# Designed miniproteins, single chains, continued (5): the designs that were tried, part 61

Each design is a single chain, and the fold is of that chain. pLDDT is the mean over its residues in the fold that is shown.

## One batch from the design tools (miniprotein)

Design m18252
Fold by ESMFold2-Fast:
Structure m18252 (fold): chain A 69 residues (1-69)
Amino acid sequence: SSELAQALKLLDEAQRVAKENAKLDPETAIANMEGLGETLAARSEDAETIRKYGEERKEEVREYAKKLA
């Protein structure tokens, strides 16, 4: 649905912002992504898809932060 597509786009945008902030505080950036993912999942019948997608985007931020350290 378009609602699922919009949720995934919001998570993509949150990941981009998190990567920019990963240079300063990667843990806070990842926590913010977690909160957004759970909020979006709670509002959707596609909750499992949104959570899985958010978790993978979050793991990419953690990997990116390790590369910068």
Scores: mean pLDDT 82

Design m18253
Fold by ESMFold2-Fast:
Structure m18253 (fold): chain A 64 residues (1-64)
Amino acid sequence: SEAFDEAVINDALALIYLAIGKIDMERGDYEGAIESYRKALSLATDPEIKKVAEENIKEAEEKL
């Protein structure tokens, strides 16, 4: 497979996990949000997506 296509798919999955984490935050499930944001960070290849995931993890941890 082409590395570029894999990066695009991984970044798209990372954005989905960021969205799941945001829903968990709205529900008050901060532990679930952290899990989803960590999955986003592990998948992300885009530095901006990584930064958003890291910032969201910190925010969720501050709510615990």
Scores: mean pLDDT 87

Design m18254
Fold by ESMFold2-Fast:
Structure m18254 (fold): chain A 78 residues (1-78)
Amino acid sequence: SELQELAERLGPVIYDVANGKAKASEEDIEAARKLLEAARELLERARAEGAPEEVIAGAEKALQEMERALKLLEESAK
């Protein structure tokens, strides 16, 4: 729930930054880092619990997309 609320809040920010409409705040960058850390923990837990390979692959792809979004936000703040 809390992670979903953060993701829903960051979605529009990432979109605006990607389209040159805004620069990320320090709070936006910190929120993105928290989501990335939580995503890594969820992936590690899924692996430990024996989640299906397709679920693991999907989570890895989502993690890579989150890492790209974080870099975009960090670069916009410079």
Scores: mean pLDDT 81

Design m18255
Fold by ESMFold2-Fast:
Structure m18255 (fold): chain A 90 residues (1-90)
Amino acid sequence: MKLTVIIGIVGPDAATARAAAEAVKEKLDVKSEQFDAERNLAILITEVEEEDVPKVVEIVREVAEAHNARAVVTVFDEDGNVVSVTRISP
């Protein structure tokens, strides 16, 4: 079953948020991206199989830790219901 995953990354500055987003994109096929420089926020949207959700969380955790960024990984089912939220701190 394909799940929609929204990844929010907040850096200490805009450049760090962008660098962290690019690092995630190197490891994960991202369908959509938004960037808010005033909030030091990058939002990435992807679709993965249910079995791959732990791998996505691990990738985001590693990148957030390496970049001193905070992240939130929110997973939605096919009906748009939130099935999990993972908060990641540096």
Scores: mean pLDDT 86

Design m18256
Fold by ESMFold2-Fast:
Structure m18256 (fold): chain A 80 residues (1-80)
Amino acid sequence: SPLERAAEFLSGVTKLAMDIAQGKISKEEALARLEELFTLLPEDIVAKYKPAFIEAIENKDTMTLLKLANEVAREVLERS
């Protein structure tokens, strides 16, 4: 369901942000995890948000990652 996909995406990005903050994963690993999480989302939402997510990972901006994840979750739910 859209609710389950939104919840899984938000949870996945939260885990990703924590792993980045704790130095547990490389930038390349973070980008690979992000691509996997994008498979949960419609292509138009991915196209809209992907550049901002990549920039946040490159800058280790975990606060922006969480902000973007919440915006995506809301948009997925509004489209259902």
Scores: mean pLDDT 87

Design m18257
Fold by ESMFold2-Fast:
Structure m18257 (fold): chain A 81 residues (1-81)
Amino acid sequence: ALEEVRRLTEEAIRLAREAAEAAKAGSDEYVPLLEKAEELLKEAARLAIESGSEEAIELVREALARIQELVAELAAAIAAR
């Protein structure tokens, strides 16, 4: 569970970062990238909760915070269009 949660959270962060970069470039490709990031984060959260692992739950919490930061950056890029 822990290894899978780590992998999913790392991939979600990567996709959220790619979404923010796409938004800065004026591309609507940020939409499917952000949707995939949210899907992976949701899966990671479900696995972490089901596992009862505090370490896994913390990985999800840290990933959520990072993704929220990237989403704020993405929103700012859209507002600047």
Scores: mean pLDDT 85

Design m18258
Fold by ESMFold2-Fast:
Structure m18258 (fold): chain A 66 residues (1-66)
Amino acid sequence: MTLEVTQVGDLERLDKLYEELSADPRFRVERVGDNTLLIENVGDIRLGVGLALRLMGDPDFEVKIV
């Protein structure tokens, strides 16, 4: 599952998310714009679903499943 995650304005939380997920070999994380990350889970789809639900509940992020 692939997620497109966008934060508008102060990007501190997006940068932190990038650092956290880049350290986890179960995720592939790519910066695709100034305020946008592309996140792919490798293997267990439940990890991707869990991340999507967490981020969709966060008002600082706009999340799109692609």
Scores: mean pLDDT 79

Design m18259
Fold by ESMFold2-Fast:
Structure m18259 (fold): chain A 87 residues (1-87)
Amino acid sequence: GSMERLKEQLERLVEEAERIYAQYVELVRRGGSQEDRDRLILEIEINLGMVRIILGVAKLIGDEELKRAAEEAIRRLEELLRAARAL
């Protein structure tokens, strides 16, 4: 049902963030503009915000599986942002 769609959305948000991070690494390697780099960072931050909303929904409905998946996704996206900002 709707909870399965939230889990699928969560997986897509993580996959998108990892793809954006790969683009960021390549952009830095190529000496791309600060504006383009900031845009990709912002896109990962938007995905993180969406994952946090899913975590909030999971907590409200008491879905422990979705909550754990969202918490893991948050850790992964925060790791990507730290790695990107260190470049």
Scores: mean pLDDT 90

Design m18260
Fold by ESMFold2-Fast:
Structure m18260 (fold): chain A 63 residues (1-63)
Amino acid sequence: LDKEIQELIEELEKLLSQETDPEKRRQLQRLIETLKRALKEKDPELKRFLLDHVKTALDSLKK
């Protein structure tokens, strides 16, 4: 789970470096912050929920 979260953080940081729209940049920054908080979370159910939430939000941003 932590590996999946770290890999998604790296993907989002790459997307952020390529993004020029200020609103999408703010959304990407918030998603990265959420995943970094998820890495520190001790509850595995909440950690999974946060990961899934970010994946859903990212899919909405891409399409």
Scores: mean pLDDT 79

Design m18261
Fold by ESMFold2-Fast:
Structure m18261 (fold): chain A 70 residues (1-70)
Amino acid sequence: AMEEARRLAREAARLALEGERAALAGDEARAAALAEEARRAFEEAAKLVGREEAEELALEEAKRLLEEEL
């Protein structure tokens, strides 16, 4: 359960970061679509472990993804 929630949280974080990049590039339609997909993945993680834990997992995974980009 926790591993599945972490995978969903990582996918949500990855989609959210792609959405931010699309927004910075001026592609508002892609940014909106990616944000919606990220929201759906996050809600699935929240159903498994609760919203607070899903937020913590998403932040941890976002930090790992950003470290890979730097």
Scores: mean pLDDT 82

Design m18262
Fold by ESMFold2-Fast:
Structure m18262 (fold): chain A 67 residues (1-67)
Amino acid sequence: MVELTPEEREAHIKAADGSLEKALNYAKQGKKIEASRYGVAAALHYAMAGENEKAIEALRKVDEAMK
């Protein structure tokens, strides 16, 4: 498996956190396509950092916010 440095893992987590914030803001505005795109980006970055539970939680939060 490809092992990331601690700095790379932190960078992915920060990118995921930022993407999740944008996804939730777009969801509140009714922009479902943008919300979904940023939600997927957040989940991907969490998964790349090895944070699979956070990736699943991010997708659930964005899905709930779009309802």
Scores: mean pLDDT 83

Design m18263
Fold by ESMFold2-Fast:
Structure m18263 (fold): chain A 86 residues (1-86)
Amino acid sequence: MEEEITDEQLIAGAAAAYFGSVKEAARALGVSEETVQRILDFLIEKGYLVKDPKTGRYRLTPKGLELIRKNPAAQEAFRAAVERLR
């Protein structure tokens, strides 16, 4: 059975990829850096996210991008978080 990823986990992964850092993603989401890091480690293990070892930046894999495209609630929550930081 395919493992279900929560909206919160998808939003955290997208935020980390967009902002490029755990600190900025945590600020956007209103959670601790430790909470974001735990979620990112899980997403990396599942193949939805990758960390560039040279830059430390996070990027969504094609598999991760597909999950976000299939989840309108996560897309809207992510857009709201990004707009709040303008």
Scores: mean pLDDT 72

Design m18264
Fold by ESMFold2-Fast:
Structure m18264 (fold): chain A 56 residues (1-56)
Amino acid sequence: GAAAEAEARRLAEEGVRAAEAGDLETGQKHGVMAAVLGDLAAAERAGRALREAEAR
């Protein structure tokens, strides 16, 4: 539902910020949680941040 989608988006945004700060473990955990909650767009944003962090 909308509440789960909003929480997934929030988790993905926090995961993106963590990955950008170099905390890949927190970024990965938040990305997985966002995917589990069914917000594919939020999970995709977290995945992109993790891939960019891993590429450095």
Scores: mean pLDDT 74

Design m18265
Fold by ESMFold2-Fast:
Structure m18265 (fold): chain A 91 residues (1-91)
Amino acid sequence: SSSLKAQLGSLIIQVSQKDKPTIVKVLNSLLDVAKKQNMPQPIIDGIQDALNSKTVDDMSSKLRQLMSTIRNSDLTDDQIQSFIDSIKKGM
């Protein structure tokens, strides 16, 4: 749903404002969820690209790209909710 995608977008912005160790912890949790739920490869790649970022600025840029990928994906409401729950637990 558009409301779940909006909530996820807000949480991703909040994560981008945290320190690097917290961002990395959240991204690793999202990667685990995405793999276990067989999410589309562009989403898995987007998380991995963010994790492989060398600077906080690059990581923030990759998080914005990840959210764009999520918005253009056919993720189920249950998959989006799993991401929301994972982020809330990681922060």
Scores: mean pLDDT 86

Design m18266
Fold by ESMFold2-Fast:
Structure m18266 (fold): chain A 114 residues (1-114)
Amino acid sequence: MVKLTESGGGTVAAGGSVTLTLTVSGADLGKHTLHWLLTRPGQPPEGVATLEPDGSVSIAPRYQGRFTISRDLAKQQVRLDMRDLQPEDTGLYTGRLIGEDVYFGEGVELVVRA
């Protein structure tokens, strides 16, 4: 069984920093594309960051210079390091793992106070 577990959310002040961690079990992280998505009430999910099987990274323009994505294949983990947080960064952060099948985590909530 494939399982995605997000952790590291909570409440932070604007201008603060947070690290979200995604742990993958039951699938090889190195063989899948990983997306971090942000879901806000009344809006469609938006892409935050992508990590490809070859290790290539893309960060959506709104987050460039503030967010960094990395992986640890030995631990089957992906980290999203977030700095200079803004109230608009508030929402549910969900990992999505894509290969032959698509797997979704339940997400972790982040609240950024002005």
Scores: mean pLDDT 86

Design m18267
Fold by ESMFold2-Fast:
Structure m18267 (fold): chain A 100 residues (1-100)
Amino acid sequence: MREQLLEDLARAIVKLELEKKNGIHEVDLPYFTAYFKVKDGKVEEVALTAKIPNETEAEREFRRQLVARDLELNPDYGKKLLEEVRAYLEAHPEIAEEVK
């Protein structure tokens, strides 16, 4: 489970960095929703939330606002997870080759 999560996050980072779209991007994973902050075509922060059953669009939008605020107010919050994902990607260089 943990290795699968790191692989899914690593693949998402490679795709986002290829697309070079700045801003906060939402990615659905099997057990989590992942949020990636992209600046100058590079992922700088990653945050995870659990999937909420029967979440309304208003509740989902409010959650996006909370995540954006947490990434802004806690500068190390998203960077710790990103460091783990970057380490996984360095150990598995084939992931970057497969996504290209």
Scores: mean pLDDT 76

Design m18268
Fold by ESMFold2-Fast:
Structure m18268 (fold): chain A 99 residues (1-99)
Amino acid sequence: DKEKLEEMAKKFGMSVEDLERLGEASRAGAAQPSIEATKAWLKDWLINEMGLSPEEAEAIIAEAEERVEAMMKKYGLTPSLRVQGSMLGMTAMELALER
C-alpha cells in the first residue's frame, strides 16, 4: 500500500525506495526453501542490484546472520525457516543501505 509506505518512510526518516527494498528482501528471504538458498539469493542480489563486490556481499551476509542469531538468542526465539529467511533478508538489506 503506497500510503502506508509513505507514512512509514516519514516515521523512520528513510525513502520510500529504501522501504520497498527492505520489504522486497524480507519477502524474498521468506520465499526461499532454505537458509542456504536465502544466502545465495542475497549474494546475487547484492552484487547485481546493489553493485557490491563479492567480498562486500559476503561480509554483509555474515554480519546479517550474526545479528539474526544474536537476536534469536537474546529474545529466546525459535522462528520458522520462513521467518528466519525474512529476518536475514531484511537485516542484510538494512546493512547494505547503511553503506
Scores: mean pLDDT 75

Design m18269
Fold by ESMFold2-Fast:
Structure m18269 (fold): chain A 66 residues (1-66)
Amino acid sequence: MRLRITYHGDVTAFIGLLLRLIGRPDLEVKLVGENTLLVEYHGPEEAGQALFEELKARPDLSVELV
């Protein structure tokens, strides 16, 4: 599963999100813009779906499947 995440808000919260995602061995994270991450998930589908829903629920993020 591949996600494009665009951040709309405080840079400190964005850095916190970035560090949380980079810390996960089941994720490949690439910074593709100032506030844009490309995330590839390599784990079980159920955990991937839960991650997608968690990120999509945040009002400071735009999350898209790519």
Scores: mean pLDDT 79

Design m18270
Fold by ESMFold2-Fast:
Structure m18270 (fold): chain A 85 residues (1-85)
Amino acid sequence: MTEKEAEEMYEKFKKDFEGAVAYLESLPLSEEQRRELEETRKKVEELIKKAEEAIKQKDYDKAFEYLKKAAELLRETARRILSSL
């Protein structure tokens, strides 16, 4: 993975993540679902920070792995929330 590819994926993921969370927060969630979403948001934000640090270290493969893990975590939480509505 190139530096430019890693940076573009990072920026795109960050925007997609913000939009996805805003959409899920707009739904009529239970207290338990809101807590789960908040915990997932914090974990995803931590992975985004790790991806940013990996990019700074020029470890683009690790940056990609962190973004993949973040996307998988967000997708699983969204699937569980949406399936219960």
Scores: mean pLDDT 83

Design m18271
Fold by ESMFold2-Fast:
Structure m18271 (fold): chain A 92 residues (1-92)
Amino acid sequence: MEEFKKLVEEVAKLLAPLKDATPTETQLILAEDVVKYLKSLPKEEQIKFLEEFLKEILSMKDASDEVKLTYLTTLRKIKEEIPELQPYLEPL
């Protein structure tokens, strides 16, 4: 839990400058596709996917704002649509 919380905190800090940005229709569609995929997985695999996704985001710290907003939009959609994962994404 603690290691996961630290990972989410670092991602939240990285994406904080984009918190008030409005996502595009394309970014929303991409986020919905990721949520649909996650919902098809058992809970253990959902948590594993989320951990790897957060690590990927941190590896992309130098990515464009468009790419970062896509990541933020996806994480917010996961938090909204998958209640079991909401406690893991609390800092977002």
Scores: mean pLDDT 82

Design m18272
Fold by ESMFold2-Fast:
Structure m18272 (fold): chain A 68 residues (1-68)
Amino acid sequence: SMSSYEVLEEILKAIEELKKKGASLDEILKKVEEILKKVNVTDETIDEILEELRKDIDAFIERLKSLL
């Protein structure tokens, strides 16, 4: 099983790679949702994380970097 830190690293990497490719916010949200579902995060927690990403993606990235 992935540790919480490994999950955060995978999410950060996915967001940064998709942003570099010019992916839409919807594509980024779908990828993050897929990662979280694979590690058995609850639907309620997934919805909260996706809402924070949608509000301010740059602030979310900075917060993830501070946790790693």
Scores: mean pLDDT 81

Design m18273
Fold by ESMFold2-Fast:
Structure m18273 (fold): chain A 70 residues (1-70)
Amino acid sequence: SAEAEEHIKKAQEAIDKNDTQTAMEHLKKALEAVKKLEADGRRSEAAALRQKILELGAEVGKKQLEKAKA
């Protein structure tokens, strides 16, 4: 899905800028696009995109935890 990939790309750019709020917003939109793919039976594509979203979500959580330690 071009929609899911676009939001994943924007989330990654936000993570690189330490903008965790913008990253979370784009990951949420990417997940909504993935749910549409699953509903349409595009399971393999959806699974690959879910894994990317999970990995980026972990990076967001790590950066949020690092900010809290200061």
Scores: mean pLDDT 83

Design m18274
Fold by ESMFold2-Fast:
Structure m18274 (fold): chain A 98 residues (1-98)
Amino acid sequence: SAPSPAERWEAALAALRERLKALGVPERVIEHLERLGREGFAALQAAGASEAQIERFLAGFENIALVAASLLKEGVPEEDVIELAEDAFRQLLRHILA
């Protein structure tokens, strides 16, 4: 039995969380990124997005999270990283839903 889109999404978020923890990303930033990801997934489901659109969103979201981890390691303040992630997330969601 193939997992549902929601089950695949939850598994991907759990895996991403463990990667971000291993990279030393603060819990506050991880929780914020998870909230953005859940909101984006909900918006895509509400819009009737295809499986391909959901996969593109997941890949883009994972990239945003990993860039955030890199910026934090370079000493960029948490608040600035959160703002950059929110902006990148909004652009990604608009692009996928266009």
Scores: mean pLDDT 85

Design m18275
Fold by ESMFold2-Fast:
Structure m18275 (fold): chain A 62 residues (1-62)
Amino acid sequence: SRATAIELLSDKEKVLKYTALRIDGKSQREIAEELGVSQSTVSTLSRIEREARASGAPLPQA
């Protein structure tokens, strides 16, 4: 939903947790389970992380 996308854009903590799990080698499904969200939400977090990296936000690196 649009509301979910807006909330994810404001929640830097979810993006940081997503990034940490991705670096740990977790699959989209495993990340969804760990964060308690749908796989569609994980896809949204992936897009937000990409945009954050493009803007120079301080995100963990592998």
Scores: mean pLDDT 69

Design m18276
Fold by ESMFold2-Fast:
Structure m18276 (fold): chain A 63 residues (1-63)
Amino acid sequence: MKLGVRAEYGDNGETHPFSPEAAKNLAEALKKHAKEFNVDEIEIVLPETFSEEAKRAIEEALK
């Protein structure tokens, strides 16, 4: 198994996902953390309740 950072966003009863801006900030924090530990890749598992805009914002921030 390759080393990587995996973030799982659970549905804790929250029906309203965060704004794209908040999602981008979270992705930037994960990217910074991954760099400190020299991980091979970043994998994010998002719940179905996450908006497409929020998913796109995270995906863009990780590039």
Scores: mean pLDDT 59

Design m18277
Fold by ESMFold2-Fast:
Structure m18277 (fold): chain A 100 residues (1-100)
Amino acid sequence: MKQKAEELIEKAREKAIEAANLLASHPDVDLQVAAALGIIMISVSKLSNDLKEQAEGIKRAAEFLKEAADKIPDKNLSEKVKRLATEAIELAEQAIELLK
């Protein structure tokens, strides 16, 4: 079960990074700053020796990126960022459940 949780955390991290990179592709400086903050939050989550804390950190980063996506005027880009962030949240929640 711990190995499955680690796999889910890694997938959640990948989806959160993809969301941040898409957000960073927008020319709006505020959205680029939000993307950078999201990446920092994801990186900080790796510093914990507790897998549950890592998963919770990734979930918080993905929730932040999903909220930032509401400010994207391009609906197609906004929907893609929200989809990736939602996938990251769901994967992180699955990892948290396995680590109970």
Scores: mean pLDDT 86

Design m18278
Fold by ESMFold2-Fast:
Structure m18278 (fold): chain A 70 residues (1-70)
Amino acid sequence: DEEEAKKKLEEALEKAVENLFKEMPGEEAMKAVEAMLKELGYEAEKPLKSKEDIIKALNEFIEKLKKLAE
């Protein structure tokens, strides 16, 4: 089920981001995610300021990959 897979991935991303912010300062966590997305060819429209922004950017990237697979 595509929706179940997406939900599980979103839950995993949320937990990963929460753990990342627990282990390091938010600025370093944001830089790490931004660098990863840039290596994958994605650039966020707005700078990442919070863990919610990071989760949103990751979900947007997943949606773009899904559209490319169509």
Scores: mean pLDDT 68

Design m18279
Fold by ESMFold2-Fast:
Structure m18279 (fold): chain A 59 residues (1-59)
Amino acid sequence: GDNLEKAIELLKDKSPTVRAVAAKELGELGTEEAKKALEEALKDKSPIVRKAAEAALKK
C-alpha cells in the first residue's frame, strides 16, 4: 500500500539515515517488491543502510 511506495521513495533519499529507516520499513512489509528494493539497498555506499537491508532480508 502507501507504506511500500513511500519506503521505496525514501530509499533514494540523500540522507543515509532516511534510507536506513526505509530499508527497515521494507523488511517489515516483507513483500516481493520490498525484497527487490532491499537487494538494491544491500549495494548502498553507506554501511548503515547496508546493515539495515541485511537485517531486513535475514533468513
Scores: mean pLDDT 81

Design m18280
Fold by ESMFold2-Fast:
Structure m18280 (fold): chain A 71 residues (1-71)
Amino acid sequence: MAAEAAELAERALEAAREGNDEEAARLAAEALRLLGAIGDVESIARVLRLAGKERGMEALAEGIREHARSL
């Protein structure tokens, strides 16, 4: 599960680099859903706050990847 979340985060980062914000957001949401299945609601909340438009989609993808690796 964490490995799948990390893979989705990498794809989200690539989509963000290509300017596909909607695709990046969709992939990131799926990665967060996988993290939620693990039961780590606090990590999900943290990633969503980081995504809160302050730093952009690249930060969202990076945060998901780090959380997946730390689990």
Scores: mean pLDDT 60

Design m18281
Fold by ESMFold2-Fast:
Structure m18281 (fold): chain A 74 residues (1-74)
Amino acid sequence: SLLDELKEWVKKLVEEAKKVFEMDKEKAIELTEAIIKEIEDILATGQIPEEMIPFLEKAKEEIKKIGEEYLKKA
């Protein structure tokens, strides 16, 4: 279903973000901001199934925490 495809897409984004963060912290921070913006833009459309809103919000918070972890090390 579209919902399951969206869940897998979000999961893949989180995994890719973690991978990039291990390679280049500066680029990882930029990527974190870009991914958060994309999630916020998707949420702003108001067309997302209500069941997906908590999953997207959780993914956004997980990505923010990864970014904060790298900022703490600076």
Scores: mean pLDDT 71

Design m18282
Fold by ESMFold2-Fast:
Structure m18282 (fold): chain A 80 residues (1-80)
Amino acid sequence: MGAEHFAQGKKLLAQGKYEEAAQHFLDSLMFDPTNSDAYNNLGVAYYKLGKNERAIHWYERALALDPNNEEAKANLEKVK
């Protein structure tokens, strides 16, 4: 289920397991492609991996779905 993958992704992100976190957020998005927070957290995982262009892409996807996602907006401004 999307919610279960999202929860596992957040746990792995907190543990510094960024590649595993990114995979769980991608899996979450297969079940719920409208979860703006999952796109934002996927961006955070890629940013932590030093993949800034991919992080920007995912933050922009989060904001396209929810323009009021304050965390995604702040993260996007930080990596530009």
Scores: mean pLDDT 87

Design m18283
Fold by ESMFold2-Fast:
Structure m18283 (fold): chain A 59 residues (1-59)
Amino acid sequence: SKENEELRKREKELAKRLEELIKEGKITAKDLVELREKVEQAESIEERIEIVEAFLEKK
């Protein structure tokens, strides 16, 4: 659906920001493993976006 496409696009933008922070040394490999484990347990795209946004807000 169109709503899911917009959520996917937002998810990709968050992933790019995450990658930039990794390159800047602001996020460790351990932080990424923990984030990935939380994201893998998410039941929806919306929940995954919320997890990533909360993670990025702390950095």
Scores: mean pLDDT 78

Design m18284
Fold by ESMFold2-Fast:
Structure m18284 (fold): chain A 58 residues (1-58)
Amino acid sequence: SPIEEVERRLEEGLRELGGLQERIAAETDPERRAALERERDRLGEELVRLERQLEALR
């Protein structure tokens, strides 16, 4: 179902976000940390869009 597909993508994205946050916390190189933070922000925006899609389907 469309709801199940969006929920699965949200679960996968939240797992990826957790991994990025752990990598950011462990990263000692400022340039690499900044790159990871940009990836985190991009993923965060995608997750907000997915949550809004899920709300529209409910």
Scores: mean pLDDT 87

Design m18285
Fold by ESMFold2-Fast:
Structure m18285 (fold): chain A 66 residues (1-66)
Amino acid sequence: MTFLVSGDLSVERFTGLALRLMGIEGVEVEILDENTLRVSGDLSEEEAEALKKELESIPGVTVEEL
């Protein structure tokens, strides 16, 4: 699966989010700019859906499935 994650977050909050996502086994994170991450990985459909919902719950964050 692949998600485009964007948001108006502080550098500290965005860095923390990137590090947390990188800690998930089978997940790869690419920092595209200061407000945008590309998240890809070999997750089950259930795990991918749960991750998307968790990310969408963060205020100011938008998630697009690619």
Scores: mean pLDDT 78

Design m18286
Fold by ESMFold2-Fast:
Structure m18286 (fold): chain A 118 residues (1-118)
Amino acid sequence: MERRTFVVLDNVKIKPGETAEGEVEFELPPGAVYRVTVTAKVISGDGEVKVTAEVFRDGELVAQSPPVTVKAGETATAELTVRSPDRPARYTIKVTVENIGDKEVTVSVTVEVELVAP
């Protein structure tokens, strides 16, 4: 009940120089603090990808990860903290994966949202 997992990108193929984007939307109860964990994995290919995660609240950017580079066979994790306002709000987590290598890759990205404080 205090943790939700979303699959944002599932076995998506990205050609060199191309970008894949995934979004998940959810509502958070008011007045609480949540940890957002974005996990990106390069499943196949010899490429390298750049991953950026952004959290929007009612269309406004409220949190952003620094870009993280993930190589073939590696997994990268980015953590963000979001405080919900004193009203119900709709959140969008947007993950952008850019293939910065010279070969096609297959990637998967999951997002976990966890209550850390009331």
Scores: mean pLDDT 81

Design m18287
Fold by ESMFold2-Fast:
Structure m18287 (fold): chain A 57 residues (1-57)
Amino acid sequence: GELYVATEDVPVESPAVPAFKKGDKLEVLRRYEDGMVEVRTEKGRVGLVGEHLLEPA
């Protein structure tokens, strides 16, 4: 997938949203119509996040 960079910290909130820190690299696996994207973190976690939390690497 394409590499993006997190724009802010996301804490552990739910099993559907992976935790990451600002500046972490995220691989985008799939984009959804509602502005959500499926990402893989550097730690290998997969989940859904809002595309507004990401910027191109």
Scores: mean pLDDT 74

